# Ledger of designs, part 75: designed miniproteins, single chains, continued (5)

Each design is a single chain, and the fold is of that chain. pLDDT is the mean over its residues in the fold that is shown.

## One batch from the design tools (miniprotein)

Design m18604
Fold by ESMFold2-Fast:
Structure m18604 (fold): chain A 95 residues (1-95)
Amino acid sequence: SKERIFADIVARLTLLALHFLMEGREELADFVLKTANEVEKKYREGKFDEALKILKEGAERVLEWARQHLDPRTVAVVERDLEEILKLAEELKKE
């Protein structure tokens, strides 16, 4: 189940990046994908605490950028998606 929760986190980050790409936000999409790749790399290396730190810091940066540059409706979707990703990360800690 730990591997499944982690796979869900990566899948959700990828979907968020696709959403940004569809909205014409290529730099933000690229940042989210790079964050997902770094999180996966650290998780695969057994550096779980480092992976979670990268995920949390990346999520905070994405949300800050979204609040500054996106419309309020899109910001609400991004906030919800990131909240669900972070809830999965907390569930992963309990496994």
Scores: mean pLDDT 85

Design m18605
Fold by ESMFold2-Fast:
Structure m18605 (fold): chain A 64 residues (1-64)
Amino acid sequence: SLEELRKKIEEIQNKIEEFRKKLADDPVARLQFLKKQNPELYDLILEYLRRRGADPEFLEAARA
């Protein structure tokens, strides 16, 4: 069901939130590092930040 899918997404979001807290010092550099080490998690975090209303310029810098 759609509700079961939402539950699994919520679990992933909790893991993303923990990583987001670690980005506080230099979020762009940390995201660029993550892109090289774990591109799947990088895509999930970038999507999470976009949905939370992150600045488009920040998202573009993180993709560079």
Scores: mean pLDDT 73

Design m18606
Fold by ESMFold2-Fast:
Structure m18606 (fold): chain A 103 residues (1-103)
Amino acid sequence: SELEERFREILDFLEQRALRSASLSPEEAQEIYDELTEMLEELDFSKQPSLARRALSLLSLVVEDMEEKGIPVDRELVLELLEQAKAQLPDSRSIQLLLERFS
């Protein structure tokens, strides 16, 4: 769908931004976090499993960077998104490993 194509374009942009820099500024990390969480709350994980896994993996990296820098993170929201993803994609080892890291 058009929405799914838009989410893929957003994710590609955010991945390039996050992975291009050896270190994200606090403002850059917050912007990427906000955009990823907004996208993930709207995404049907069962219909877009590849996009969901990519977005959640990037979110986990950004969250780790934010926590290392002492930037406050809503860990409850992150855990809820990961648990929803595990419920919809129960055979995904990558999601299981992310959930274990944050729980």
Scores: mean pLDDT 82

Design m18607
Fold by ESMFold2-Fast:
Structure m18607 (fold): chain A 82 residues (1-82)
Amino acid sequence: KKEREIGILLTAAELIAVGYEIEGVDVSEVRKHIRKAGKAVDAGNYEEAIKHLKEALNIARSLGLDDLAGTIEQALKLVEEA
């Protein structure tokens, strides 16, 4: 189930982001966009989810958080196939 896989990846991204936050990295904007993307997916609004995932990905990349960026990119790919 595509929605389940997206949910797992968004949960993984949130967990990775929380890990960085504990280390003192300001990931508040990334986390906000991940949460908005998850809410959009739950509502079936894939266009809005794509918008928020692209923003989260851009921010994660600009911060050099490669593992977080990779997880967001995987979620974005699945949403784009929706």
Scores: mean pLDDT 86

Design m18608
Fold by ESMFold2-Fast:
Structure m18608 (fold): chain A 81 residues (1-81)
Amino acid sequence: MEKADKYYKLGEEYKKQGNYEKAAKYFTLAGKHYIAEKDYRKAAEAFQNASEAYEKLGNKKLAAIYRQIAEAARKLAEEAE
């Protein structure tokens, strides 16, 4: 099983449990690994989920940063196709 996919599933599990701190951590790790794999579409989804988790934590600055990273990754995905 791909390492990025493993981290993404952990992020989803913690999000379901309401553990937004761990959800943000694992979605961020998933996004970084997807970038290394050049899977920019999945990286964008991971960083979007990290941004949403930071919003739930009240960390508006990190939420905004990861939203911008997700948008940049989405644009890279469009350019790669």
Scores: mean pLDDT 86

Design m18609
Fold by ESMFold2-Fast:
Structure m18609 (fold): chain A 68 residues (1-68)
Amino acid sequence: SRSVHRVEGTVASWEELGERLTPLAEQLTDDQEWRGEGEVSDEEFRLDLTLRSADGDVTEWRVTIRFR
C-alpha cells in the first residue's frame, strides 16, 4: 500500500523545527529503505522522503516549513 504524510507550517527557531520533525525521525529504522531530498535556507526547510518497508509498503513524507 501507499500513504502520504504532509507536514507544513511556520516556526520561529531550529528547536521548534526539530519538534515538528520528531514524528518523522521516529519512523526511520535500519530495516527500512529510504530515499529523499531536502533543502534548507534561513527562510525555509523543505524535505521530501520516500520510505519502503520490508513488506513492500511505501510511505511518503512531504515537509515544507518556513521560518519567521
Scores: mean pLDDT 74

Design m18610
Fold by ESMFold2-Fast:
Structure m18610 (fold): chain A 71 residues (1-71)
Amino acid sequence: GRREPVPEDVETLIKILLDESASDGMKIWAALKLGELGDPRAVEALKKVLEESKSEKIKKAAEEALRQIGE
């Protein structure tokens, strides 16, 4: 297969999304990438962020990602 620089495997993106030490920008990026990938494994993490996050920007990114996945 072709070489791909994907530090954003689904597992890694979920880890970034749920990492309390990650910046808002990193969490937004991770949420949007999880939505693009459409992997249902991300649904629980995205819902958790939507419920627990105090940042409206992160919540909107999680909502958009859930819509892309079909949740």
Scores: mean pLDDT 75

Design m18611
Fold by ESMFold2-Fast:
Structure m18611 (fold): chain A 98 residues (1-98)
Amino acid sequence: RIRELLEEAIKNLEKAIQSAKEGNVDEAIRYAEKARDLFAEAATLARREGKYDVHILAEQAAREVDKAIQALKEGNVDEAITHLQRAIELAKEALEKA
């Protein structure tokens, strides 16, 4: 379940990056917001299961997504992509520990 949430979050982040590169800012924000919500759910479940490393990494990934959403809203597409990529790396680390 935690692994499935993290994998779905990564897929949404990859779609957000592609949409951002194509200039589809609103679509990129929608995919990023979905990934953020999936990370929040994964973090909550990880805490309940005592998987504190996964909880911390999922929360850090969600914060990187929030920075990406803010950058997209400000028109800073390259900055947003950097934050989305960082969120993917954090999510992959969380998957290794999940």
Scores: mean pLDDT 90

Design m18612
Fold by ESMFold2-Fast:
Structure m18612 (fold): chain A 108 residues (1-108)
Amino acid sequence: SSKEKAIDKVYEEAKKKVDELASKIDTLSKDEQIAAVTAIYDDLAGRLHEVALRFNFSYEEIQQMAEVVLEARKKDIEAINTLDNDKAVEEIYKTLDEMRKRLIQIAK
């Protein structure tokens, strides 16, 4: 659907930012890595909210989407704090893929 394509576009933009983070992660402190992940999710949440308004999502759907994004952010920050950089990047990609599937399911 057009909704699913719009969500996919937001996801692909976030993934590009994660690719950039992954390319420079070893040059960043843990605090800088957390700040970068937080910025990626803040941008993703804003873009997703614009999609929700454009496609007339319900308040309940918007709240469900916001919760999914907050859970993904929390999981990725925990991965950065607990794992080495390579494993943290792998978990961030997995979290983004799981988040995308949950967001598409809400949009159906």
Scores: mean pLDDT 90

Design m18613
Fold by ESMFold2-Fast:
Formats: C-alpha cells, structure tokens, sequence
Structure m18613 (fold): chain A 63 residues (1-63)
C-alpha cells in the first residue's frame, strides 16, 4: 500500500483488494494493482484501510 497527499488522498493497492474507510464511512474498494484518489474537505480525517477483516492502515490526516 502506497499513500500520497496533495489536495486529495491518493492510495495504491499493491497485492490485495483494499477497503477504504474515511471518517468511519466506507467509501470504496481499491482492487489489487489499482489506485484511487479521494477528495477531502479541509480539516482532520480518520483513514482506515482493511484487507478483509484486517486493519492494515489507520491514521488521522490533516488537509
């Protein structure tokens, strides 16, 4: 998993499908080998990435 920030949250799923949660809300699944970007409003957001039932990334970000 690779995460990049500019004005949007960019996520690259490398090996497995990744479920994306922002502020406790499911926003989508990124398929293995694919990337997605999510526009975020200004302020703090909690980002959680899961592979199946396993939390693989959990961070609070500020944009």
Amino acid sequence: IVITENKELGILAVEEDVDVYIDGKFVGTIKAGSSASFPLEEGKHKVVLKVGDKVVYEEEIEV
Scores: mean pLDDT 73

Design m18614
Fold by ESMFold2-Fast:
Structure m18614 (fold): chain A 98 residues (1-98)
Amino acid sequence: MAKGEVTVEIEFERPLPPAEAALLAQRVLQAIVDAVKNTPGVKSVTSRVTRLSGSSVTLLLDVVADSEEAIKEAAKKAAEAASNVPGVKSVKVTVKPK
């Protein structure tokens, strides 16, 4: 099995008050986790918010999968899922093997 750390950096479409930023961050996190869990070959995912501001959120995913290719596919699906959430302007994804 392969292990990877997937960092998802998200820029919001507009500055948000703290409560709205937190709700958008939670919505994005849920969409990303669902997409990663539904990726073939992914065995487990744990997620956390590492940074939150009125204009951006950074999420960290620990992914265990059958292969490095499955982790890369999960990262692509995470980026697509995040980009499809209303209120998201841009998404940057980085993958580090563990």
Scores: mean pLDDT 85

Design m18615
Fold by ESMFold2-Fast:
Order: C-alpha cells, then sequence, then structure tokens
Structure m18615 (fold): chain A 65 residues (1-65)
C-alpha cells in the first residue's frame, strides 16, 4: 500500500535537491540522467521534461494518490 506514494515522495526529495542544483547550474553533474528519467516516468512526462515541470507533476500526483 502506498509504495507508489513512497516512491513519489523519494522522487520529490530528489527533485527538491535537483532544483537547488539546477539553480547552481550543475544539475547534470550531481543528478544522473537515469534518475531524472525515472522521475519523469513517475510523473507521466517524457524523459526530457524540465525538472521543475516533473516536480510540479509529482507533487500533484502525490497529493492525489
Amino acid sequence: MDELEREIQAGLAGIERGVDIVAAGKWKELISEEVRERMAKLAGLPPDADPQVIGDALKAKSAAA
């Protein structure tokens, strides 16, 4: 139960960190592309979606789930 929600929460934590890293301009060095792609899939977005868009979608999905 709520394993998906737990995974979404972990993804959100990763995106929160990723957003801070993106602000520093080093997101690609500190967050792997496969982690970002996994987060995009959790949000139902394409793997090349913006991290901020992924974060917003995951937050909405977490609130709904």
Scores: mean pLDDT 62

Design m18616
Fold by ESMFold2-Fast:
Structure m18616 (fold): chain A 101 residues (1-101)
Amino acid sequence: NQEFVDLLVEEAVREGKVQHLRDLVEKALAGDKEAREEVAVLLSGAATAHKDEETLRAVQSYMLLDLGKTNSAGIKGTEEDAQRFEELVKELLARLKEVLA
């Protein structure tokens, strides 16, 4: 997950979006549902692009369990995978804070 977070931070630096991404991640960690949904979409897209199946599973589990996205077969994600989403978001915030100094 650290390599994935590093790639995401490098892209934010390249695009000049570090402060915007930090603000979004801080809101998500504070419990803002819209910010959490936006972070989940961003992490899902990045994980798909980088073929990080573990990160993609964590994001999908979070979307199913915490964002109220259910299917007719029931919840296929685990609470452990959803917890990995929270850990990824916290790691992302820590790395963004380092870059912004």
Scores: mean pLDDT 72

Design m18617
Fold by ESMFold2-Fast:
Structure m18617 (fold): chain A 77 residues (1-77)
Amino acid sequence: DLAAQLAELDAAVAALRAQAKAQGDDDMIKAIDLAEKAARILLKGKTPDNLKKAEELVKQALPYAEKAYEKRKARAA
């Protein structure tokens, strides 16, 4: 269900943005920006072309999200 996936993405973006703001994490902010661009493309229409573009943006966001996660693990250790 694409509506459920969009709701999950929107919730994840909001959560990541709140955490990035609290911690000043530039990598997390970059991941949020890319994820938001993907969500906005899907809002224009859930066509196969738009889904492909959104997927590419999410793939670009993942390395930044991973770096943010690693920084959190390092601080905890």
Scores: mean pLDDT 76

Design m18618
Fold by ESMFold2-Fast:
Structure m18618 (fold): chain A 64 residues (1-64)
Amino acid sequence: MEEETLTIEVYTPNNEKKTASITFKGKIDAELAEKIKEILAEFIDEGNYDPKELAEAIKKVLEE
């Protein structure tokens, strides 16, 4: 029962809110939070608003 759900919220240029949820085991520390922030910034900069790809990228960081 050590599962947490991370909800990711992304706003498109049209102010449309898109969300994705990732279930993982463990705690998000400051280091992981910064890595997640970097991934979000990169995806937004590239115009990639696919919540599935974003969730997959963040999941890889959480498993590392």
Scores: mean pLDDT 66

Design m18619
Fold by ESMFold2-Fast:
Structure m18619 (fold): chain A 94 residues (1-94)
Amino acid sequence: MAPAPLSPEAAALVAEGLRHFREALKAAAAGDFEEARRHLELAEEALARAAALSDPVGARALEAARLALRAQVAEAMGDLDEAAALRARALEIA
C-alpha cells in the first residue's frame, strides 16, 4: 500500500528526526550511550510530532519507522534482544 503524502511541515519533522537518528547511531558506535539516548529521544520526539500532523495511514507508517529506527540504535548499543523485539513490533504495524 502506498503511504499518503506528508505535508511539508511533517516532512521537515521527519528530516529532523532522521538527522538526530544518524547522530544517535554515530554516538552508539563510538560507545557514547548517553549522547546516543539523547539523539534517539530527539528523533522520536520529531517523528511523534510528524505523526500528529499526518493522516492515520501516515501516522501508522511513522510509528513503524520509529520502532525500526529505535531497533537500529538498540542493536548499535549491543541490546540485540530489544532490537529484535522492536523490529517484530514494527513489522506488525507496517
Scores: mean pLDDT 83

Design m18620
Fold by ESMFold2-Fast:
Structure m18620 (fold): chain A 74 residues (1-74)
Amino acid sequence: MSREEIENEAELALLLMEYSVLKLEMKRHGLTEELAKEMLEVLERLIELAEKAGDEEMAKLAREEKEEVKKLAE
């Protein structure tokens, strides 16, 4: 495994953790416009990184989650 591969995996793990925190905030405080914006930004980065890594299942799940957040955000 190359350094670039390790760095990409670390970044993906950090984005997943960041998104999990935002999801918990949404569950506790509701979905605000600012929170929806942050969630969509993290999901977009997740999609890009997952596609770069060839993780099509992760990219698909992130795209589906993005559409759900868009529906909830109006």
Scores: mean pLDDT 80

Design m18621
Fold by ESMFold2-Fast:
Structure m18621 (fold): chain A 72 residues (1-72)
Amino acid sequence: SEQRAVITVKGALSEEQKQELLSLPGVLSVVQSDSGEYTFVVTTADAADRVVEKIESLGLKVGAVDVYDYHP
């Protein structure tokens, strides 16, 4: 079975930061909520770990990380 993970970034993202996170392997998409938070959808738990590391390296805060099984 394939996996998906969702990672929420707290606070504002610059366009450059958003594009940098979207360029990481295994990142599928990003959605902005009405509150202004960004949520990234990724293919695996390993991809989620890489995205979390990149978020922290940019000085940003990680909100939520949820991993689930994906059945297309």
Scores: mean pLDDT 80

Design m18622
Fold by ESMFold2-Fast:
Formats: structure tokens, sequence, C-alpha cells
Structure m18622 (fold): chain A 68 residues (1-68)
């Protein structure tokens, strides 16, 4: 599985959980779990600085949309 495919799987799972979350506390927990998974994937794949910025940027974007 490619780096992009693995990141997209994590983000899709996070998006599903965020739709079901009823509180900001639950949303923060979901985002934090997804961020930890993405950090592990970055390490596993020896991701480039550009790939790291891409993956972490997507999490930051989704966190702002969910919590702002």
Amino acid sequence: MSFEEKIKEVLEEMAKKLKEAKTDEEKRQIVNEARERIEKIIEEYNASPEEKLFALGLIDYMEKEALE
C-alpha cells in the first residue's frame, strides 16, 4: 500500500468517526488518535518533508473544520 493510500485510509476513518461524534471532547480524541497513526505511518515509510507536510496539513485542516 502506498503512503498516500495509507494516509487516506486514516483520514476516511477519522471523518466517519467525526460525523458520529457529539461533543468537542470526542472530536479532539478522534483527531489525536488519527494524528498518532499518521505520525507512525510517516516514520514507517521514511516520508519526505513534503509527504510529512501533506499528511499533517490534512489533519490540521480537518481539526479546524471539526472544532472551529
Scores: mean pLDDT 81

Design m18623
Fold by ESMFold2-Fast:
Structure m18623 (fold): chain A 67 residues (1-67)
Amino acid sequence: MSGGELFDERDKDGDGTLTKSEAAELLSEILGVSKGTALRLLRRVSKGRRLTREELAAALGLAGEAV
């Protein structure tokens, strides 16, 4: 399953972005890590105020497939 469906469930406003806090909660649930660890992963893929679906997918790949 792709993380995109879970992103869409969180992005009910339909603006295509999540706040770092919302993205960190989603990553924490998917990866089974703490919010702090999720935030650290997000900082590696985005330095902006918000995260796109693509940046969230990159953070998931970085943590789940460390190749």
Scores: mean pLDDT 69

Design m18624
Fold by ESMFold2-Fast:
Structure m18624 (fold): chain A 73 residues (1-73)
Amino acid sequence: SRQAELQRLLAEYARLAAEVYRLKTEGKNPEEVSQIRKEFSDRVLEVDAHRTDEEFLRRKIAELKAELADLKG
């Protein structure tokens, strides 16, 4: 169903966002971590505002995958 697909996409986004957040905060001082935390809170709010838009969620997932690849390279 569309609802099941949306939940799957939201779960995938959350998993990728958590991994990107972990890598970005690794070895950072508390001030830098606070700034990154604010950035990710803003990202979560944007995704929640578009939580029923499959195309938007797929685009954001692709962006996170690219960001994750860059952080691991």
Scores: mean pLDDT 88

Design m18625
Fold by ESMFold2-Fast:
Structure m18625 (fold): chain A 95 residues (1-95)
Amino acid sequence: MSPRAGDRVSGGEVKIEKVGPDIYKVKGEAYTEDGVRLSIEGYATYDKSANTLFGRARATDEDGTERILVGKLKVLDDTKAEVLSGVLVSPEQLR
């Protein structure tokens, strides 16, 4: 079944591109705890205290079901980050 709001996400690798002073575009893949592969694309803000990115991305499964991923990434280098943690949310839950 399609990933649901509240589903936890861990693991995955994304490409990052700096588009502002502390803002990065992120694009890649992430996996739910159930092993569902998600294609993610969004933006994240750099946290200097933890050397991490925190942001929001559109997450799409193989069936085309869309969710919003709110999560944290570990910076690996200037072009790559690793998904540390995240949760899937519905657009209505962000009000």
Scores: mean pLDDT 80

Design m18626
Fold by ESMFold2-Fast:
Structure m18626 (fold): chain A 94 residues (1-94)
Amino acid sequence: SREELVLVIESALHELAELAREQNDEESYKLAEEARRKVRELYAQGASAEEIVRAFLEAAEKIRERAREKNLEELYKAVEHETEVVRRIAEQLL
């Protein structure tokens, strides 16, 4: 369901935000938190599952690029894992 998708995405972004904080990357933390807010707004506005997934993927890609640039290996691995989880769930719902 669209609600289950949002809960999974919110959980994924929360994990990325916490790991970014632990790795002292304030910008990745901010990107993850801004994406959580955007996903909640899209859900409240009745946006499609595709739009909600896109908002997550755009934020995840930015965080992945930062993790690569800053050599934050744990954050990089986490964003790859969470992106795969979200894509698999989205494929089952879309």
Scores: mean pLDDT 88

Design m18627
Fold by ESMFold2-Fast:
Structure m18627 (fold): chain A 120 residues (1-120)
Amino acid sequence: SENQRKAAILQELLPLLTDEQKLELMKLLGRVLEEPDPARADALLAEAKAAYAAGDLGRAYVLAGEALSLDPLNVEAWQLEVQTAADLGLGWLLDAMLKAIEEIAKKDPELAAKLAELKA
């Protein structure tokens, strides 16, 4: 599907983002950051993965999002959020993420080049 294509592009781009760029991504998406709690974020991510494995896509999506609010630097949580969004058909969110990365890439020529390659 088109959502799976968008997810595949995001899966390739997310590991390339710096910590500063991941924080900017949260801001551009209008997502709220909570007080940092990486241990709680890891526990939520583990629960999100278990929900995903069980086929509970909605629960996996919500828990991955909660993990990101506590630890926006966790690439695996971003990747699970993207995959669950694609599986749920949330094309608007995938588009918003791609647009946010396009804005970040305006100051990162290597990221811009990789984005252009993946969109070709």
Scores: mean pLDDT 91

Design m18628
Fold by ESMFold2-Fast:
Structure m18628 (fold): chain A 69 residues (1-69)
Amino acid sequence: MTTDFVNSTMNDVNTTTTVVNNTGSYLSDVYNSTGDSMYYTNYTSVNSGVDGLNNHMNDMNSGVSNMDS
């Protein structure tokens, strides 16, 4: 149960990270093409979201480890 929950969460995080990385690259390309600072701001926000998800995943993994007997 707990291992399946962790693996499911990790898969969701990995999928989200891939989408975020692809979005960040796309936004960076658009920013470089247009020079629009709005795209740079969005790119920065997306990267911050990834850090938040990674921290959350680590906390969940630690919690699960403590609960597993």
Scores: mean pLDDT 57

Design m18629
Fold by ESMFold2-Fast:
Structure m18629 (fold): chain A 78 residues (1-78)
Amino acid sequence: MDKELAEKLGLPVETVIEIEIYESLIAMIESIEKLIERNIKNKPSLSEEEIKKIKEDLERLKKLKEELEEKIKELLEK
């Protein structure tokens, strides 16, 4: 599993485990984004202020996901 992937990528096992943790966090963020989008579609009476707040929360999640993707990239470039 992780050892075989580490050998294939030429990376330490510890680095591969760290990458897998970040990938798991990204997957969780994507699941939260889908849940938020589903909740927006199912509530036809959201106020403009509520929609704005949800958009701001989605932008924060997107930024966090991008930061995690950059961390994975940095680990792969070492």
Scores: mean pLDDT 76

Design m18630
Fold by ESMFold2-Fast:
Structure m18630 (fold): chain A 89 residues (1-89)
Amino acid sequence: ETKEVTVKAPQGEEATVEITLEGPDVNLEGKAYWKDPSKGEVEIEAAKLTEEKTVRDANGNLVHVKTFSVSQVVNAASQELVMRGTATK
């Protein structure tokens, strides 16, 4: 499963986006991007793992939960801060 969160803020303001990923695989990854209609998507290397835990679902299977966050100042009014994560079922 791929999960995406998009945040828009005015130019010069800080945009913060957070994504929580859940899956049976320990290799959950969150990545951040600047999205601009004129430039497409550019990856930001500032995404941080802020929370990690392991729980059991209703069937007793292990589920890994990871939360990633990024905060960046918006450089153009057309820019959106996007965070994508990959979780396997």
Scores: mean pLDDT 75

Design m18631
Fold by ESMFold2-Fast:
Structure m18631 (fold): chain A 100 residues (1-100)
Amino acid sequence: PSEEEFDKDVAFALALIALAVTIIAVRNGADPEEVKAWLERLVARIKEMAAKVLDPETAQALGAALDEHLARAVENLDKGDYEGAIESLRAAGDAITAAA
């Protein structure tokens, strides 16, 4: 693998770790407003990274999937459905893994 491929794989691994940490925070009763703000920043950072390291079609598809899963996670957090929020975050992780 090239250094660029390794850097891409590391960036994707860190994104997956950040989602896993967010799931743990939700399970441990983290403030929903703080979780929402963190997720918005995380998704924006993943979309920025994807635009630089993926082909435009794959980056656009991943961005759309992340926006959908983020919207579902936010809706579930607002309703107090923390298991639904966790399911949406896991789906976001699956989308990241599929794009890598």
Scores: mean pLDDT 81

Design m18632
Fold by ESMFold2-Fast:
Structure m18632 (fold): chain A 69 residues (1-69)
Amino acid sequence: LSEAERAAVLAEVRRLAEEGRFHDAGVLIVLRAQEAGRTLTPEEEAELREAVLNRDVEGLLALAERLLG
């Protein structure tokens, strides 16, 4: 991902999470990571699932920054 694309994805993740759409935010992270040629490990998938279930905005953003950096 370009820096601009990465920033746009992070903004969209935050928007979805702030709207209570945590599942959609998680799906977006996975899809954009895959488009960038990155496959999530089982540990990363578990971390993502926990952030979604816990409605953790900051956890989702931190994970997105790590996976899309």
Scores: mean pLDDT 82

Design m18633
Fold by ESMFold2-Fast:
Structure m18633 (fold): chain A 70 residues (1-70)
Amino acid sequence: SIDELVEEAERWVRERASKLDPKNAILLEAQLGMLRIQVSVMKLANVPEEEIRKAMEKQMEAIEKLEEEL
């Protein structure tokens, strides 16, 4: 489900943020916050689950690229 994907993203970010300095950890946590807001807004707007999954995939790709640069 979408909620399970959000929980997976939260676990991924939490694990990696714990290994970063506080400044870089905040940047990674901020991106997770944006992902959560985007998913919530899309669910409220009754966006099809497939489109929410595509949006999450793009956002996670951006988060992973950010983590690589930290």
Scores: mean pLDDT 85

Design m18634
Fold by ESMFold2-Fast:
Structure m18634 (fold): chain A 82 residues (1-82)
Amino acid sequence: SKEELQEQIEKFKKDLEESTEYLRSTIPEEKHPELDEVVEETEKYIKKSEEYLKEGKYEESRKYLKEAVGYWQENSKPLYES
């Protein structure tokens, strides 16, 4: 549903903010530009998801949300483990 998808987007935005704050406090300063780049790319997918949701294109919105989550997981994990 629209409400469920909106909830999933807002939840991920909150999770991204919390994870970003945690990583920024934990990883070395020299890794912060890499973190910022990963966050910016993730936010582009979130923005696409939100745009499609506003247009009533729920399948495309879900696709871009999944891409945002996947991109964040693949690219933030090495920063956390470093």
Scores: mean pLDDT 86

Design m18635
Fold by ESMFold2-Fast:
Structure m18635 (fold): chain A 81 residues (1-81)
Amino acid sequence: MEAVETLIEIIKKSLEGLKPEDLPKLEEQLREAVEKLTDEEVEELAKRLLEEGLITPEEAELLKNAIRAYQELREQAEALK
């Protein structure tokens, strides 16, 4: 749940008027949180973003698929080194 909460906070902060100087730190936090998500947390993230009105149902499915694809590609890249 902590990774899901972190991602929701990052998205809300972005909507509140993100400053350019904060972008690199925010991107790093986003990457770390995404890498730690379990399948259940990916489902919960999409559900909560949908409930908050931040994304559409179609975007929720796309987001889940994108996160899972990113995690799989990262594991494959690590295995090849």
Scores: mean pLDDT 71

Design m18636
Fold by ESMFold2-Fast:
Structure m18636 (fold): chain A 59 residues (1-59)
Amino acid sequence: MEHELSPEEAARLAGLGAGDPAYTEPLIAAGRLSREEAAGVVAGDPEATRRALALIREE
């Protein structure tokens, strides 16, 4: 790892949360991930990708 997860890698991991109802439901209920943010990371939005990286690191 030279810098950090690539935007593609982060989007892929975030896509699991966005597309996986098991993860999406509790995260949305806890206010950790909004529906808009989850959809954004799947699309490769930089703001949403940052959010995904923060969630991954917090785990």
Scores: mean pLDDT 55

Design m18637
Fold by ESMFold2-Fast:
Structure m18637 (fold): chain A 62 residues (1-62)
Amino acid sequence: SLTEEEKEEINKIFESTSDFEKIKNELIKLFKSRGREELAKKIEEAKNLEELQLILLEAESE
């Protein structure tokens, strides 16, 4: 599961920009800084915003 702090940081990223590549890079940086290397790798492999959102939804539901 994602922590409340991670959810808040994710929301800030999505509120700061609508650019897919910027959102993706900020999320990779966030999760690497928090020791979530596997999640960061999944995000790195995302090809579009829809895939990115599905990865985040899956991470939140666990």
Scores: mean pLDDT 83

Design m18638
Fold by ESMFold2-Fast:
Structure m18638 (fold): chain A 66 residues (1-66)
Amino acid sequence: SLSQASQLLSQAADALEQGDNDKARQLVKQAGRLLGLTDGERDALADSILEHGPSVARHVAKVLAS
């Protein structure tokens, strides 16, 4: 689950680098679901990652994979 969430967050970072904010949001919310987050928490996580950009998404992915 953590490994899958890490992969989704890495894919979200790639989507953000390509300017695909909608895809990035969907991928972050999918990662949040795997982490056991509620719908509101998934939305908050997506908003935070989209605000701070792909570097933060990659950092979170690395932490989950460690």
Scores: mean pLDDT 84

